# Designed miniproteins, single chains, continued (4): the designs that were tried, part 22

Each design is a single chain, and the fold is of that chain. pLDDT is the mean over its residues in the fold that is shown.

## One batch from the design tools (miniprotein)

Design m12740
Fold by ESMFold2-Fast:
Structure m12740 (fold): chain A 99 residues (1-99)
Amino acid sequence: SLKKLGEDSAAFLKKVSDFLKSHGLDDIAQQLSELSDQIKKAAEKNDSKKVADYLNQASELLRQAADELERRGASDETVSLLYMQSSVLKIESETLKKK
């Protein structure tokens, strides 16, 4: 369901936001935290287009975070997990757009 997807995605983005903040990526972390709140609100309103748009924005921010952590010498495992999660959010966004 859209509500379940929105709740799960929002919870995930809050967790990632906390992780990025602990690694000095405060600006990206703040943007992901705000998108988490926006996704939850849009999902509660059954607005699939807004949820898709916010998931796509979150995907791009996760890619930017992965790029920056890689530049700072973070582990290949951490960087790869963030790129993978970015791709998952992009796929979820595209799936919602086709409904």
Scores: mean pLDDT 88

Design m12741
Fold by ESMFold2-Fast:
Structure m12741 (fold): chain A 62 residues (1-62)
Amino acid sequence: EKIEGANLFTAAGILYAAAVWEGASQEAIDAFKKAMEAFKQGNLEEGKEYLDKGIEILNADL
């Protein structure tokens, strides 16, 4: 649904900004970028997979 995709895109963008500012690994940063692109394309399943991957990497790095 368009509203869910927009909310997830915003969440991924916030996590991307936080990862960059905290100096997280490039893998975490790239995962959030891919999540944002997937949500922008309406691919919620792919976006959620990248979002979860980014969060897991970010949590392991910090």
Scores: mean pLDDT 78

Design m12742
Fold by ESMFold2-Fast:
Structure m12742 (fold): chain A 56 residues (1-56)
Amino acid sequence: SEAAEAMRRGDESGTAGGIAEGVAEAVRVHGLEGARKAALDVGASRALNMLDAGGG
């Protein structure tokens, strides 16, 4: 999905802002659980860590 791709791009950027932007888009489109699944599916480990720290 485009939201999963946004998370992957944000993670690859290595910036807090890029990671946060990708996470915000994925949560907006898929919800918190959907965003977590998408992060795991695309290997966006930084996005997943951000979801676990701020999304629970």
Scores: mean pLDDT 76

Design m12743
Fold by ESMFold2-Fast:
Structure m12743 (fold): chain A 67 residues (1-67)
Amino acid sequence: SMMKVTGDQIERALTRLVTEGVISPEQAEAIMREVGSGERTVGEVVAAARRVAGDEAAKRLEALLTA
């Protein structure tokens, strides 16, 4: 998806996944580093989550960012 998301929205979604036990705090930090300061689309954030934490984490994150 080419839909843009803010760093705050990404951080909030990752915090929820940590709280639900889907990812670790270390994985959340790694995803934030992977996404970097460039253009942040939902697709880019979901792809980073898939690389760091796997398919289930990526699906959960996509659902939160597109709700």
Scores: mean pLDDT 81

Design m12744
Fold by ESMFold2-Fast:
Structure m12744 (fold): chain A 81 residues (1-81)
Amino acid sequence: KLEEEIKAFVEKYKPEAEKAYNDPSLSEEEKQKLLEEIWKEYLIEILGLEEEEAERLVKLAVANKPEAREILEKKYEEKLK
């Protein structure tokens, strides 16, 4: 069930992310912000995180903090149970 939700999300947002990434009018900063917003939506929609929690996790992941991976693994385990 979780795998099906992830697949549906990827199919929905991958074309949008690819269009944004390949848009020559967008700066690298603007592209990064759009990818972060898509990532936040994934965390809320698929993993059921609160908006504040999802935003914090995205910030940690962008900063390459090990806590981001630990939180993600825990949330996936909670969703599967």
Scores: mean pLDDT 73

Design m12745
Fold by ESMFold2-Fast:
Structure m12745 (fold): chain A 87 residues (1-87)
Amino acid sequence: SPAEEEALRLFREFQAKKAANDVDGAVELAERMAELARRTDDPRVQELAVYALMEAASLAKKAGRYEEAERLIELARELEDRLRALR
């Protein structure tokens, strides 16, 4: 689907930011993926967004950005709840 293609593109950019230890860039891309996930019922997009948010939260924690990490984890939980409801 177009949403899945966009999610995969964002995910590739996310992986590049993660590899570069660009915490701000990784967080922004994870949040964009989360916003895309809210606009679609595609489970694949939901799964990719949850993964990106949890990885971004891990990066934020390592950088000492605990409040941001907690917010990202909460956002991931909301999307996991949505994914379960879409079954």
Scores: mean pLDDT 87

Design m12746
Fold by ESMFold2-Fast:
Structure m12746 (fold): chain A 77 residues (1-77)
Amino acid sequence: LASLLAKAKELDEKTKEVGEKTTKINKELEEQALKSTKKERQKLIIEGASISVKGLGTIVENLVERRKLEAEAKRLA
């Protein structure tokens, strides 16, 4: 039981890290886009979108795992 709660806490920390990193990368890409030509700007926008989708996917996956751990802890109670 205690081990399942510890795993849930680790997932929460990892989810927060992924969110922060995704936001930081998107901000840097936006800054680069402002200084770039139209063609380069298009590539940066596509790259930013791809990174955002991957980041969101990881967050969703961690949330699903978190809920599974909570449900398992509840059942083992």
Scores: mean pLDDT 72

Design m12747
Fold by ESMFold2-Fast:
Structure m12747 (fold): chain A 69 residues (1-69)
Amino acid sequence: MKTKLSDLLKAVGMSVEELKKVPKDFFLKHAPLVDEETAKRILEGDTSLELDPETALEVLGALMRWKSS
């Protein structure tokens, strides 16, 4: 089952505007399974993007860590 970026943002309680403020270097450090092209699309706020469960879990972890910082 694929997870939409919009659903991940809702789970974290993060808006697209907040997502765009996450530094790429921070995101890649905390989501090592995510490739650079996918990371760029995520951080540009492409809410239509569908992620595999493993990639979605990495993204969720990185965004939760940013929000708690």
Scores: mean pLDDT 81

Design m12748
Fold by ESMFold2-Fast:
Structure m12748 (fold): chain A 83 residues (1-83)
Amino acid sequence: AWTVEQAKEWLTNFIESNQLGLDLDKSSLAEIRAAFDQQVALARARIAELERQGADPELVALGRQQIDAAEALFAEAVKLLEK
Protein backbone atom coordinates (compact mmCIF):
# COMPACT_ATOMS: atom_id res chain seq x y z
CA ALA A 1 0.00 0.00 0.00
CA TRP A 2 1.20 3.49 -0.90
CA THR A 3 1.34 6.52 1.41
CA VAL A 4 0.10 9.95 0.22
CA GLU A 5 3.77 11.07 0.18
CA GLN A 6 4.75 8.12 -2.07
CA ALA A 7 1.85 8.86 -4.45
CA LYS A 8 2.89 12.54 -4.68
CA GLU A 9 6.53 11.56 -5.32
CA TRP A 10 5.54 9.12 -8.10
CA LEU A 11 3.28 11.69 -9.81
CA THR A 12 5.94 14.44 -9.47
CA ASN A 13 8.55 12.13 -11.05
CA PHE A 14 6.11 11.25 -13.87
CA ILE A 15 5.41 14.96 -14.56
CA GLU A 16 9.10 15.96 -14.47
CA SER A 17 10.45 12.98 -16.48
CA ASN A 18 7.89 13.67 -19.26
CA GLN A 19 8.38 17.49 -19.08
CA LEU A 20 4.61 18.08 -18.91
CA GLY A 21 4.86 21.55 -17.30
CA LEU A 22 2.40 20.59 -14.54
CA ASP A 23 2.65 21.14 -10.75
CA LEU A 24 0.83 19.08 -8.09
CA ASP A 25 0.13 22.25 -6.03
CA LYS A 26 -1.14 24.33 -9.00
CA SER A 27 -2.49 21.80 -11.52
CA SER A 28 -5.77 19.94 -11.00
CA LEU A 29 -5.83 16.15 -10.83
CA ALA A 30 -7.97 16.32 -14.00
CA GLU A 31 -5.11 18.10 -15.83
CA ILE A 32 -2.59 15.52 -14.57
CA ARG A 33 -4.90 12.67 -15.67
CA ALA A 34 -5.39 14.29 -19.11
CA ALA A 35 -1.59 14.48 -19.54
CA PHE A 36 -1.22 10.83 -18.44
CA ASP A 37 -4.02 9.74 -20.81
CA GLN A 38 -2.24 11.54 -23.67
CA GLN A 39 1.01 9.64 -22.95
CA VAL A 40 -0.97 6.36 -22.82
CA ALA A 41 -2.64 7.22 -26.17
CA LEU A 42 0.80 7.79 -27.76
CA ALA A 43 2.10 4.46 -26.38
CA ARG A 44 -1.00 2.58 -27.63
CA ALA A 45 -0.66 4.22 -31.09
CA ARG A 46 2.95 3.00 -31.25
CA ILE A 47 1.86 -0.58 -30.44
CA ALA A 48 -0.93 -0.37 -33.06
CA GLU A 49 1.69 0.72 -35.64
CA LEU A 50 3.85 -2.31 -34.78
CA GLU A 51 0.78 -4.59 -35.10
CA ARG A 52 -0.01 -3.04 -38.52
CA GLN A 53 3.60 -3.79 -39.61
CA GLY A 54 3.08 -7.51 -38.78
CA ALA A 55 4.71 -7.62 -35.35
CA ASP A 56 4.34 -10.82 -33.28
CA PRO A 57 0.84 -10.85 -31.67
CA GLU A 58 2.36 -12.03 -28.36
CA LEU A 59 4.69 -8.99 -28.26
CA VAL A 60 1.76 -6.68 -29.10
CA ALA A 61 -0.27 -8.27 -26.25
CA LEU A 62 2.65 -7.84 -23.80
CA GLY A 63 3.00 -4.16 -24.74
CA ARG A 64 -0.71 -3.56 -24.13
CA GLN A 65 -0.51 -5.42 -20.80
CA GLN A 66 2.39 -3.16 -19.69
CA ILE A 67 0.36 -0.02 -20.51
CA ASP A 68 -2.66 -1.45 -18.61
CA ALA A 69 -0.40 -2.03 -15.56
CA ALA A 70 0.86 1.58 -15.71
CA GLU A 71 -2.76 2.84 -15.85
CA ALA A 72 -3.60 0.77 -12.74
CA LEU A 73 -0.66 2.28 -10.80
CA PHE A 74 -1.66 5.80 -11.88
CA ALA A 75 -5.27 5.19 -10.76
CA GLU A 76 -4.01 4.04 -7.31
CA ALA A 77 -1.84 7.17 -6.93
CA VAL A 78 -4.71 9.50 -7.91
CA LYS A 79 -7.13 7.78 -5.47
CA LEU A 80 -4.70 8.47 -2.58
CA LEU A 81 -4.52 12.18 -3.50
CA GLU A 82 -8.36 12.51 -3.76
CA LYS A 83 -8.77 11.64 -0.05
Scores: mean pLDDT 77

Design m12749
Fold by ESMFold2-Fast:
Structure m12749 (fold): chain A 109 residues (1-109)
Amino acid sequence: MTTFPEGTYKTEDGKTYSGTTKIDANKLHITLTVHYKGPKTGAELAEEELDRFIKAIQDASSVKVKKREVEPSRVLEGNVTEGRARATFYSPLDGIEIDIEVRGIAERE
């Protein structure tokens, strides 16, 4: 298993990204945390970012989505919500399984 260092990035739309990637022999685990300030909920944020990753992977490879799941938003603090979205892909040609988890943290201000 190989673990890459965490990175933090900012975008012009007020989102801040951090994530890790872990590689096992035939499994790739990608985790992404997105912080956002604005009117979206954590679940909406997590689902939006997961769908962007799904599209990017499908545009780059012939993988199939095996599972897609979005958790309801939960309140962390009065104006802060958290959501999680997950997807699993399989590439039969490469024998690789890809598991992606996106955690969205949204602050309403």
Scores: mean pLDDT 73

Design m12750
Fold by ESMFold2-Fast:
Structure m12750 (fold): chain A 111 residues (1-111)
Amino acid sequence: DVDARLRAWIAFLERALAAGDGESVSLTEQLDENRTVRLTATADLAAGSFRVTVEILDRDGNVLGRTEFDVSRATVEAVREELRAALSSPSSAVYLETDGVIIPLAVKPPV
């Protein structure tokens, strides 16, 4: 359910934006029957950014892969607004571009 996924992502971003300095918030999503992605955002209020950790987990909770990057508070706010717009649309796609790569956050099928 794309709408349920969009609501979960919006709630995650809202929790991140409300987090105190050094506080972490996380979102877990199922990728397939054997893999889960876990995102953790840790607030850095002095820098105005978040340290984001992306982990791919197997069905037993073992970490198969891990990536870390920093994202600005302004970028998080912009992504939240894009996800809200996508939730309100019957057909839309939301992508995040970082380090020259495009990450699909949510895609609603065309009619």
Scores: mean pLDDT 73

Design m12751
Fold by ESMFold2-Fast:
Structure m12751 (fold): chain A 70 residues (1-70)
Amino acid sequence: MLAIVLADTMYEANKKANEISGKAFSVLAEERYRELARELAKKTSLGIEGTGEKGKELAKELSEEFGLEI
């Protein structure tokens, strides 16, 4: 399964991605990467996982906008 992992730090993103069966893309929940995260969510019906405060918030926003599972 492919998934998008949104996290506050690269350490948290890498740790969470390693727990996911299959392949995962890690994206920092920073404003400068917000457009990248939205484009990835828009292009796919992949699962989305948020970790950390900002990561969970962004994952919820993208799930609502693009109908993805969190």
Scores: mean pLDDT 71

Design m12752
Fold by ESMFold2-Fast:
Structure m12752 (fold): chain A 109 residues (1-109)
Amino acid sequence: LAAELRAGAETLRKLADYIEKNKDDDKAVKKAIDEAIAHLRALADLLAAELDRTPDEDFDRKIFLTMIIMGLSVSIIGLENAKKNNDADKAADTLRESSDFLARAADRL
């Protein structure tokens, strides 16, 4: 799980850099946002499966996994809004914030 969150953080950072480099290309930006949303959904599914396997007595781990899933959901909403508004800078910022969040989450697992 920690390794997958670090890999996710690195992927989001690379997508943020790609969006910043290609910010004048609406098609490239929207494609990168769609790839980012797909990666965030895959991580949310992985975390949901881990949450389901976590014993009910491990309240701290369940709360922590739930907080990460909620954080990913907020990031997805932010990216969908950035895509709707053609806001490449907001998309890149959201991805960098999400990358830093996942990296910090991985260090606590």
Scores: mean pLDDT 92

Design m12753
Fold by ESMFold2-Fast:
Formats: sequence, structure tokens, C-alpha cells
Structure m12753 (fold): chain A 66 residues (1-66)
Amino acid sequence: KKKEENLKLVDSIVRVLEVNGLDPETAARIREELKKAIEENPDISPAEISQKVAELVAGAPLATET
């Protein structure tokens, strides 16, 4: 299933971010946002998922929060 493959991709990306020192709470938030995006758009491409990860990593730590 496309959704299952996309969820595996999200898990892999989040794991890499955690290994590189991303806070577990931030990693969980990124995973949750990506999972929501996949649920809303099951046809979302792996490239779009990767782009969303980059945006969430860049934006989530400060940008909108401060």
C-alpha cells in the first residue's frame, strides 16, 4: 500500500534525525505531522514527504513558535 510505504519512509527519516541529535519530542511532532499529511493525501509522493520533513525541521524549532 502507498500509505504503508510512506509511513515506513517517515519512520526511516525520523530515525535518521533522532540519530543526528534531534530531540525526541520534536521528532515525535514531525512524525505526527507527516502521518497526518499522508492520511489526508494518500497519493503524496516520497519527494513531497522529504520536503515536508525539511520544512518541519527548519520551521518547528523556532520560526512560528517565537
Scores: mean pLDDT 71

Design m12754
Fold by ESMFold2-Fast:
Structure m12754 (fold): chain A 91 residues (1-91)
Amino acid sequence: SRHMTEEEEKKIEEHLAEKAGLSEEELKKIEEKVEEFREELEKLNPGDPKLEEVVEAYVHEYRLALLLKSSEEDLKALFEEHKEDLEKLRA
């Protein structure tokens, strides 16, 4: 798999947002949800450098799902999957 930098991930996110015709208010709501998701994952991974890159990859995937207007059911499934994976990695 290709490892993307934060800058490359941001470029993809910006491109998808422009394509979707999202307003500043909609983008702000997406960022609020992304920060909530990050906070929940960081509670499972407080300062572990081995898992920091994994957390960032999961945050990127969640942001893409929001930008693609995924259903609440799909977003919840993605969140639970990533939480379970992080718990297994910490065990």
Scores: mean pLDDT 71

Design m12755
Fold by ESMFold2-Fast:
Parts: structure tokens; sequence; C-alpha cells
Structure m12755 (fold): chain A 85 residues (1-85)
């Protein structure tokens, strides 16, 4: 679906903006779960897996600590690479 492909592009932009400046941004765990659902629908299974793991970590953290969590940042980078593939 063209609508789903455009939504994927917007999610890619959101992740790129967060990863460029994590200290100035907050990522909502529910948004990560919605990204994962879309990734699964588009056959991007690895992206979905990384996004769900990232969502669980993000949910366990205060927003201000997200930029300091190296595992969260690494999972989001891996998800971004798989979403672009």
Amino acid sequence: SEVKEKLLERYIELLEEFLKDPESHFIDPEVLREMARLAKELGKEKAAEYLLEAADIAESLPGMEQSKNEELLELLKKALEEMKA
C-alpha cells in the first residue's frame, strides 16, 4: 500500500531525527510498537524485532535517560537499517 510506504518513510525520518540528537528528543514506546506492526506488515521482520526490544527498554526508562541507554540507541540504529532495506 502506498499509504503504508509513506508512513514507513515518516517513521524512518522520526528515528533519524531521534538518533541525530537523542538528548533533545523523546521516543514513545507505543510509537515504536506501531512502527514494529507496520514493519511486520511490510515483511521487515528484523526491523519489527529490534523495534519491539527497543520499545520494552524505552518503557522501562524515564524519557531523559533514553539518550544515555546505549542498548536502546543500538537497537534503534539496527531497526533503521532494516527499515531502509
Scores: mean pLDDT 86

Design m12756
Fold by ESMFold2-Fast:
Structure m12756 (fold): chain A 70 residues (1-70)
Amino acid sequence: LPSVDELVEQARKAAEAMRQAGLPAETIERLLRDFGDAAVARYNAAGKTDQAAELRKRVEELIAEFRAEA
């Protein structure tokens, strides 16, 4: 599995690219949430519960950043 920092950086870059492509903030939020849910499930399946919790927190923070700029 990638590290939490690597996954958050990938998500941020994808979100920036989507915003530059003109996708609505609500669409970006939904896609980030779906990505986060899938990644959290993979961490939990691997027994990395602390990393799963950290990733969910970091994804919600990223979503909040994009919502604040909308």
Scores: mean pLDDT 82

Design m12757
Fold by ESMFold2-Fast:
Structure m12757 (fold): chain A 75 residues (1-75)
Amino acid sequence: DFEKRKKAFEAAVEELVKKGIPEKVAELAAQAAMAELQGNTATAQMFKDTAVNLGASEEEVNEAVETAKKVIEEV
């Protein structure tokens, strides 16, 4: 369901931004989380690498992805 996936993505991004994660990094972390939940580990790694290249630490990105996964699973 496209609408459910859009809501899950938006909810994850909003939660990460509220925690102080920059919006672009939050969007990449949410995309990585969605990819991991779908079993697309290579795609998830590409999004994580992009977030790190934007100046986020690997630790920050990994924490953001885990937070996003929890939000997405609750939608």
Scores: mean pLDDT 84

Design m12758
Fold by ESMFold2-Fast:
Structure m12758 (fold): chain A 69 residues (1-69)
Amino acid sequence: SADLRRLARDLVLLYLGKEHPEEEALAERLLAWLESQGLLTPAQVMANFAAVAAQLDRLAAELGVRVER
C-alpha cells in the first residue's frame, strides 16, 4: 500500500536522522519485511514498533549503514 510505503520511508528517515544514500534501499527492505510479517497497516506497525526498530538495526547493519542514536 502507498500508506505503508510512505510509513517505511518516514521510519527510515527518523531512524537515520538525515538524508542518506542507502535510504531507499533500507526503506524497500523494511517494507518487504513488514509485508512478510503481516504488518500491512500503519496501526499494526505502531503496535509492533519494538520489533520494527530491532529489524531496522539489523537491516542497517546488513547495508553497512552507521547511525548516531
Scores: mean pLDDT 80

Design m12759
Fold by ESMFold2-Fast:
Structure m12759 (fold): chain A 96 residues (1-96)
Amino acid sequence: SDEKLFDNILENLYKQLTEKYGEETAEKIIEKLKKIYEAIGYEGFLEFMAKVGPLLLEIEDPEKLLEILEEIVKVAEETKDIEKVVKYGLELIKKL
C-alpha cells in the first residue's frame, strides 16, 4: 500500500536525519514531512522529495531547515497543490 511504502521511506530517512541533525530534530522533520504527505498525497510527496528533498538535506542549520519545512507545510495544507508546494519550497531554499 502507499501508506506502507511511505512509512518505509520515513523510517530510512529518520535514520539518516538522526545521524546528521540528532534525534529531536529528526523527529520534528519527520512530523513536517508526514503533514506534507497528508496534504498532497503519496504521489505529491514523491515529487516533493525528488525535486526539493535533496536541496533541503543540504541545509546545515537544523533551525533554518525546520522554518522552511514549516512554511512548506502551511502552503501544502492551504493549497493541497503539488506544483505550488514544489515551487514554493524551491523559492524558499534559493533565498538562503
Scores: mean pLDDT 87

Design m12760
Fold by ESMFold2-Fast:
Structure m12760 (fold): chain A 82 residues (1-82)
Amino acid sequence: SLPSQAEIDAAVAEIYLGVAKIDERKGDFEGAVETYKKAAEIAKDSDPELAAFAYRHAASVARKMGNKELADEYEKKAEELA
């Protein structure tokens, strides 16, 4: 049997989460934020909890960059999905 579109979207989002973690570990914080955001956008309709998780990670990286405004925006997006 084939996976559903929601299952495919969740799997793709998890791949982006893995890439974002690698970017973050390498110190590419700008790349990590964009990739976490992409993971959240893909997951938001199929897996809101996964999307919220991705937004919280984007917020954490934005704080490491000293961008409090961007961090607050991603935290708000995560709260709206929880």
Scores: mean pLDDT 87

Design m12761
Fold by ESMFold2-Fast:
Structure m12761 (fold): chain A 63 residues (1-63)
Amino acid sequence: SEEEEVEEVVDILLESVSQHPRMTPEQLEALREDLLENAASSEELRELARRIKRGRENQLVVR
């Protein structure tokens, strides 16, 4: 469950960043590895992912 939570946090953060026109596939891959290591120990990254997910839900409803 903790491993699944870390993976979900990483996916949410990467999806948000991958929409930036300046991000290359190599940068996304490097960021994914960095986030996998940091998300397990960082409450700030987990909270950031929750805020991004909440923002996505609001955009989907208000479209």
Scores: mean pLDDT 68

Design m12762
Fold by ESMFold2-Fast:
Structure m12762 (fold): chain A 84 residues (1-84)
Amino acid sequence: ELVEEARKIFEEYLKKGLSAAEAVVETAIELSKKGYSPVEIARALKEVLLEYGNTDVLKYSDEELAKKLLEFLKGVGKIDEVKL
């Protein structure tokens, strides 16, 4: 369910010409506004990125990805801190 929603949002941002990193960040913001937790968002985005062939995401735990997303959502992170 959440993975399917994250995939749809991620794909829409890619269609707008955003990079994968930018699309991840914007998808995380949108899901956060819908009330999902950082760890739920990180897990869903990790699954989406793996389906798109981004195996680099396997280097990060769901907890590590959640920390990076949480920092961004608090306005202290940068797009380059959400590394893909």
Scores: mean pLDDT 72

Design m12763
Fold by ESMFold2-Fast:
Structure m12763 (fold): chain A 100 residues (1-100)
Amino acid sequence: SVQDQVQQVQQSVDGVMSVLNSMTDQGADTSLLNQMQSLVQTFGQQVTQAIQNGDNDSVQQTVNDFTQQMQTVASQMDPQNSGQVNNMVSMMTSNVSSVL
């Protein structure tokens, strides 16, 4: 159902936000983490609205734009933190695409 799809997207967003918050304890740059948290929240809102409107076609563009923006921010991090972010983005976008 649309409600189940929205809940799965929100759960994925919350999970990623939790991981980004925990990365502060791993010595990740707080400014870069704040930028990524903003991108994740915006992504979640855009995907949720597209699902509620029945516009699943716009989701692929939203996924591509989000992935590119997250990779750009992650590229400014050390390799360990950058790798963790890239893996997390891949899992999140795969989960969102599979729900639609």
Scores: mean pLDDT 82

Design m12764
Fold by ESMFold2-Fast:
Structure m12764 (fold): chain A 74 residues (1-74)
Amino acid sequence: SAAELERRRREERERELRRGIAEGLELIVEGVIKVAREVIEKNKKATEEEIKKFEEEEKKLREIAKESVEELLK
C-alpha cells in the first residue's frame, strides 16, 4: 500500500542520515589524528614517551570512533 511505501522511504531516509553522520564523525576523527601526527613528526625534540602516549591516544580515539559508528548504524 501507499502507507507501506511511505514508511519504507522514511526508514531509508533515517538510515541514510545516520550513515552520513557516522561518515562525518569518522572523517573528523581521522582529520584530528592526521593533524596531531604531523605535529608530532615535525617535533624533533619529542621524547619516546610522548610519542608512545600519542600512539595510545590515537588508538583510543580510533576505537571510540569505531564503536560510535557501529552504534549509529544499528
Scores: mean pLDDT 76

Design m12765
Fold by ESMFold2-Fast:
Structure m12765 (fold): chain A 103 residues (1-103)
Amino acid sequence: ADELRAAVIADLEAHIKKLEALAEKSKDEETKGRLKQGILVERNLLDVVRTSGLRGIIAALRRAISVYQNLKKIAEKRGDKELAALYDGIVADYQAQIARLEA
């Protein structure tokens, strides 16, 4: 469990760094706001991963998937294909993490 927890934490910290870097490069205020929303989701998930047992971690990852799926729909409606692809990638990563944690 501890090795799997450490791997999830490392992935979350990497996602936060990518989102922060993308927010810094973004010239659009709404895109920056959505990236900041993603960072808040990741930081909340990081706290849950640090303090929760396996079931709590899986439940939190499932909630994060739902949030990013909604963020993706908003990005798609605005024609932001790059941001939609980023959110899709984060969803895929969390689905893979859940599969690994349930193994």
Scores: mean pLDDT 80

Design m12766
Fold by ESMFold2-Fast:
Structure m12766 (fold): chain A 87 residues (1-87)
Amino acid sequence: MPSPAEQALARFRAALEALRAAGVLSEEQYRTLLGGIERLLADPSEAALAAFRALVAELQRRHPESAAVLGALLGEAERVARQLRAA
């Protein structure tokens, strides 16, 4: 049975793939975000979450057109990381 972290990663991957297919995210943004989420969910520590926040902030700076969707993704990732740490 997949772990809660594996289930969360599958949901984020599906969401990111949908955003990429819709043209909301570029291939670069998709790969960068997926890698960041994979690292965060493998170790949902406060340090890992801080690193993911920095990653998202850098993407928002480089791609202001995607800032709102990136902010929403960050909020969901923070929620999931906190749930994984509480379990």
Scores: mean pLDDT 83

Design m12767
Fold by ESMFold2-Fast:
Structure m12767 (fold): chain A 101 residues (1-101)
Amino acid sequence: GSIDRSARNLYLSILYLIKKDYKKSEQYEKKTIEDTPDSEKDKVKSTINSIKSMIKLMEEEGLPDEDILKEVIKYFKSLITASDDKVFIDLLERVIELLEG
């Protein structure tokens, strides 16, 4: 469904961002927003902006890709714990499943 597509696109956006393929990352970010329900779009955009800032900081600190990925997963788990929004939680849980393998 739409949430499955949004989760897969967000997963790909994050992977390409960590690999410094900014063009593909932006492409999948746009697809993530397109497949996200209107009620969640601002929250998802805010989450993506936070991830971009976190990844940039971790890359500047010289963290390897694997450690950056683990920190992104921890961040999503913290958002799930802090949220009461079932649709947003379902989206993040699907992204975590893809990121963990």
Scores: mean pLDDT 89

Design m12768
Fold by ESMFold2-Fast:
Structure m12768 (fold): chain A 70 residues (1-70)
Amino acid sequence: MREEIEAEARKLVQEAEGAGRQFPSVAERIVEVARKYAKRAIENPEKAKEYLHEGAGEITRLVREAAAAA
């Protein structure tokens, strides 16, 4: 369970870093959001899925807004 949550948290941050390379203007914000939700998921294993889902949704929203502005 712990290792699974840590792996999913790392994946969220890696995906955010990848998106940041494609959208440099929001890169720092995307990575900060990913790290914030990753930390919450690791610290709260019982709600880890909810935090990772919320983090992914927020990153998707930021990427979508950046893409629409281009």
Scores: mean pLDDT 80

Design m12769
Fold by ESMFold2-Fast:
Structure m12769 (fold): chain A 100 residues (1-100)
Amino acid sequence: MLSLEEALERLIELYEETIEKIKGASNEEILKILNELIKRVNEILSQVDLSDPEAQKVAEIAEKGLLEAYTLAQSGASEEEIIKVLEKTLKELKEFLEKV
């Protein structure tokens, strides 16, 4: 299993990479990018002990951000709106890592 610190580091890197991939992408490509992000986030979280309350909070932050971003993309929201949601999630994950 991954430590919470290792999971946070991987999630942060993954979100940063995803934000850069979204820049200049079409709505169809953004949905594809977000589907890949969802799969990779679930793979990371599957390796974490979610009986730990701190790990559960991290999972909630990541999953909420993904749900909001995906819902926006499905509604045809702008690239800027989608990136803003992902950047907010990234900031919350980085703030959590500083406490671990």
Scores: mean pLDDT 87

Design m12770
Fold by ESMFold2-Fast:
Structure m12770 (fold): chain A 90 residues (1-90)
Amino acid sequence: LDELIKYLESVIEEIKSNKFTKDEVLQMMKEIKQAVVETLKDQPDLAKSLQTFLDNVIEQIGRAKSEEEASELLIKTARALIDYAKKLQE
């Protein structure tokens, strides 16, 4: 979980510091999904639930009207995942 939190924090900083295309944001979100599934590989029901949630976020980013909207959706999702991971450590 610590590695996942650090990874997600680094992604947020990268998105805030650089301008990305919508396709690049989609690719980053898919990489976040892979990292979440790998981190939770010993909790298959939780991994499945979060995978479904992240697939819905990927679809929302795909429908985003602007690169800014896509980036905001990724940041919001990454922050939610960080908060959730921190609660799992308690």
Scores: mean pLDDT 84

Design m12771
Fold by ESMFold2-Fast:
Structure m12771 (fold): chain A 61 residues (1-61)
Amino acid sequence: SLQEEHEELLKLLKELKETKSKEETIRAVVDRVRQRLEAQGVPEEVRELGVAMERKLLEEE
């Protein structure tokens, strides 16, 4: 399931890169990650850590 979730995020990232600025793309992806973690019941502290790591990885691409 984690691999399928990663593939879904990569597809979203590709689509957004075609129509959005880099900052708008990053924001949309991290919002999606936050939403997904919240839906899975991940605690806020862990959720925000995951979002911060994802944002950093996207900014370093």
Scores: mean pLDDT 74

Design m12772
Fold by ESMFold2-Fast:
Structure m12772 (fold): chain A 67 residues (1-67)
Amino acid sequence: SKLSIFGNVVRKVNEVLDRKPLTVEEGGELGEKYAKEEGVTNPEDLERARGLGEAMVGGPLLPPPPP
């Protein structure tokens, strides 16, 4: 299922983050790479995987609290 694929992407990106820091762009590239390794070929799901990788590096999964 797509949930299983994205769960594997999250796990693999986290394994890299545990070993070295990543830029937001590098996180997105890894998300797309790992999604392709899981057999994802359609642009929509690859964009989703890239966004997921970027979110894991570039900030909170939720918006920051108001000032």
Scores: mean pLDDT 74

Design m12773
Fold by ESMFold2-Fast:
Structure m12773 (fold): chain A 87 residues (1-87)
Amino acid sequence: MSREVAEREARLELETLKRLIPTLEERILSSERPAAALAAAKILVVSGETLLRWAREAGVDPELLRELEEAIRRLREAIRRAEAKLA
């Protein structure tokens, strides 16, 4: 992946995660299909981690990479909280 493409995708992913994370736990718990919502959220973690790896390999700005990594950590934490409440 080119550095420019990787940077653009990393910025878009970061913006998407910043919008999603604050309400994710509540959205999973209030879903008519909580297990499916939880599974979809787990796929977002895998996709985010893959993009983070590609962006690092492409030499994207370390500051952007740290923000994306932090967003992925918050995403994992929201998922963990939702999963614990569904058990």
Scores: mean pLDDT 87

Design m12774
Fold by ESMFold2-Fast:
Structure m12774 (fold): chain A 75 residues (1-75)
Amino acid sequence: NALDRLRELIEKARQALKEGNPEEAIKYAQEAVDRARRLLELLDKVDVTGKENIRSEVQRLLAEAERLLEEAKKA
């Protein structure tokens, strides 16, 4: 599932930062950002019940991934 993949990538990015590996953290965080943006584009093209709840969840995950990416680049 796309949401589970986003959560997994975010978790891997956090773990890489804790381990002092900013390059790996950037890789996972960037992939999460790219996947979240793509999912938001797909949601805009589809009319499905509950898509607003899914959009809100993806937006939260995107914001989290973007913060991790900035932290990793700063490290």
Scores: mean pLDDT 84

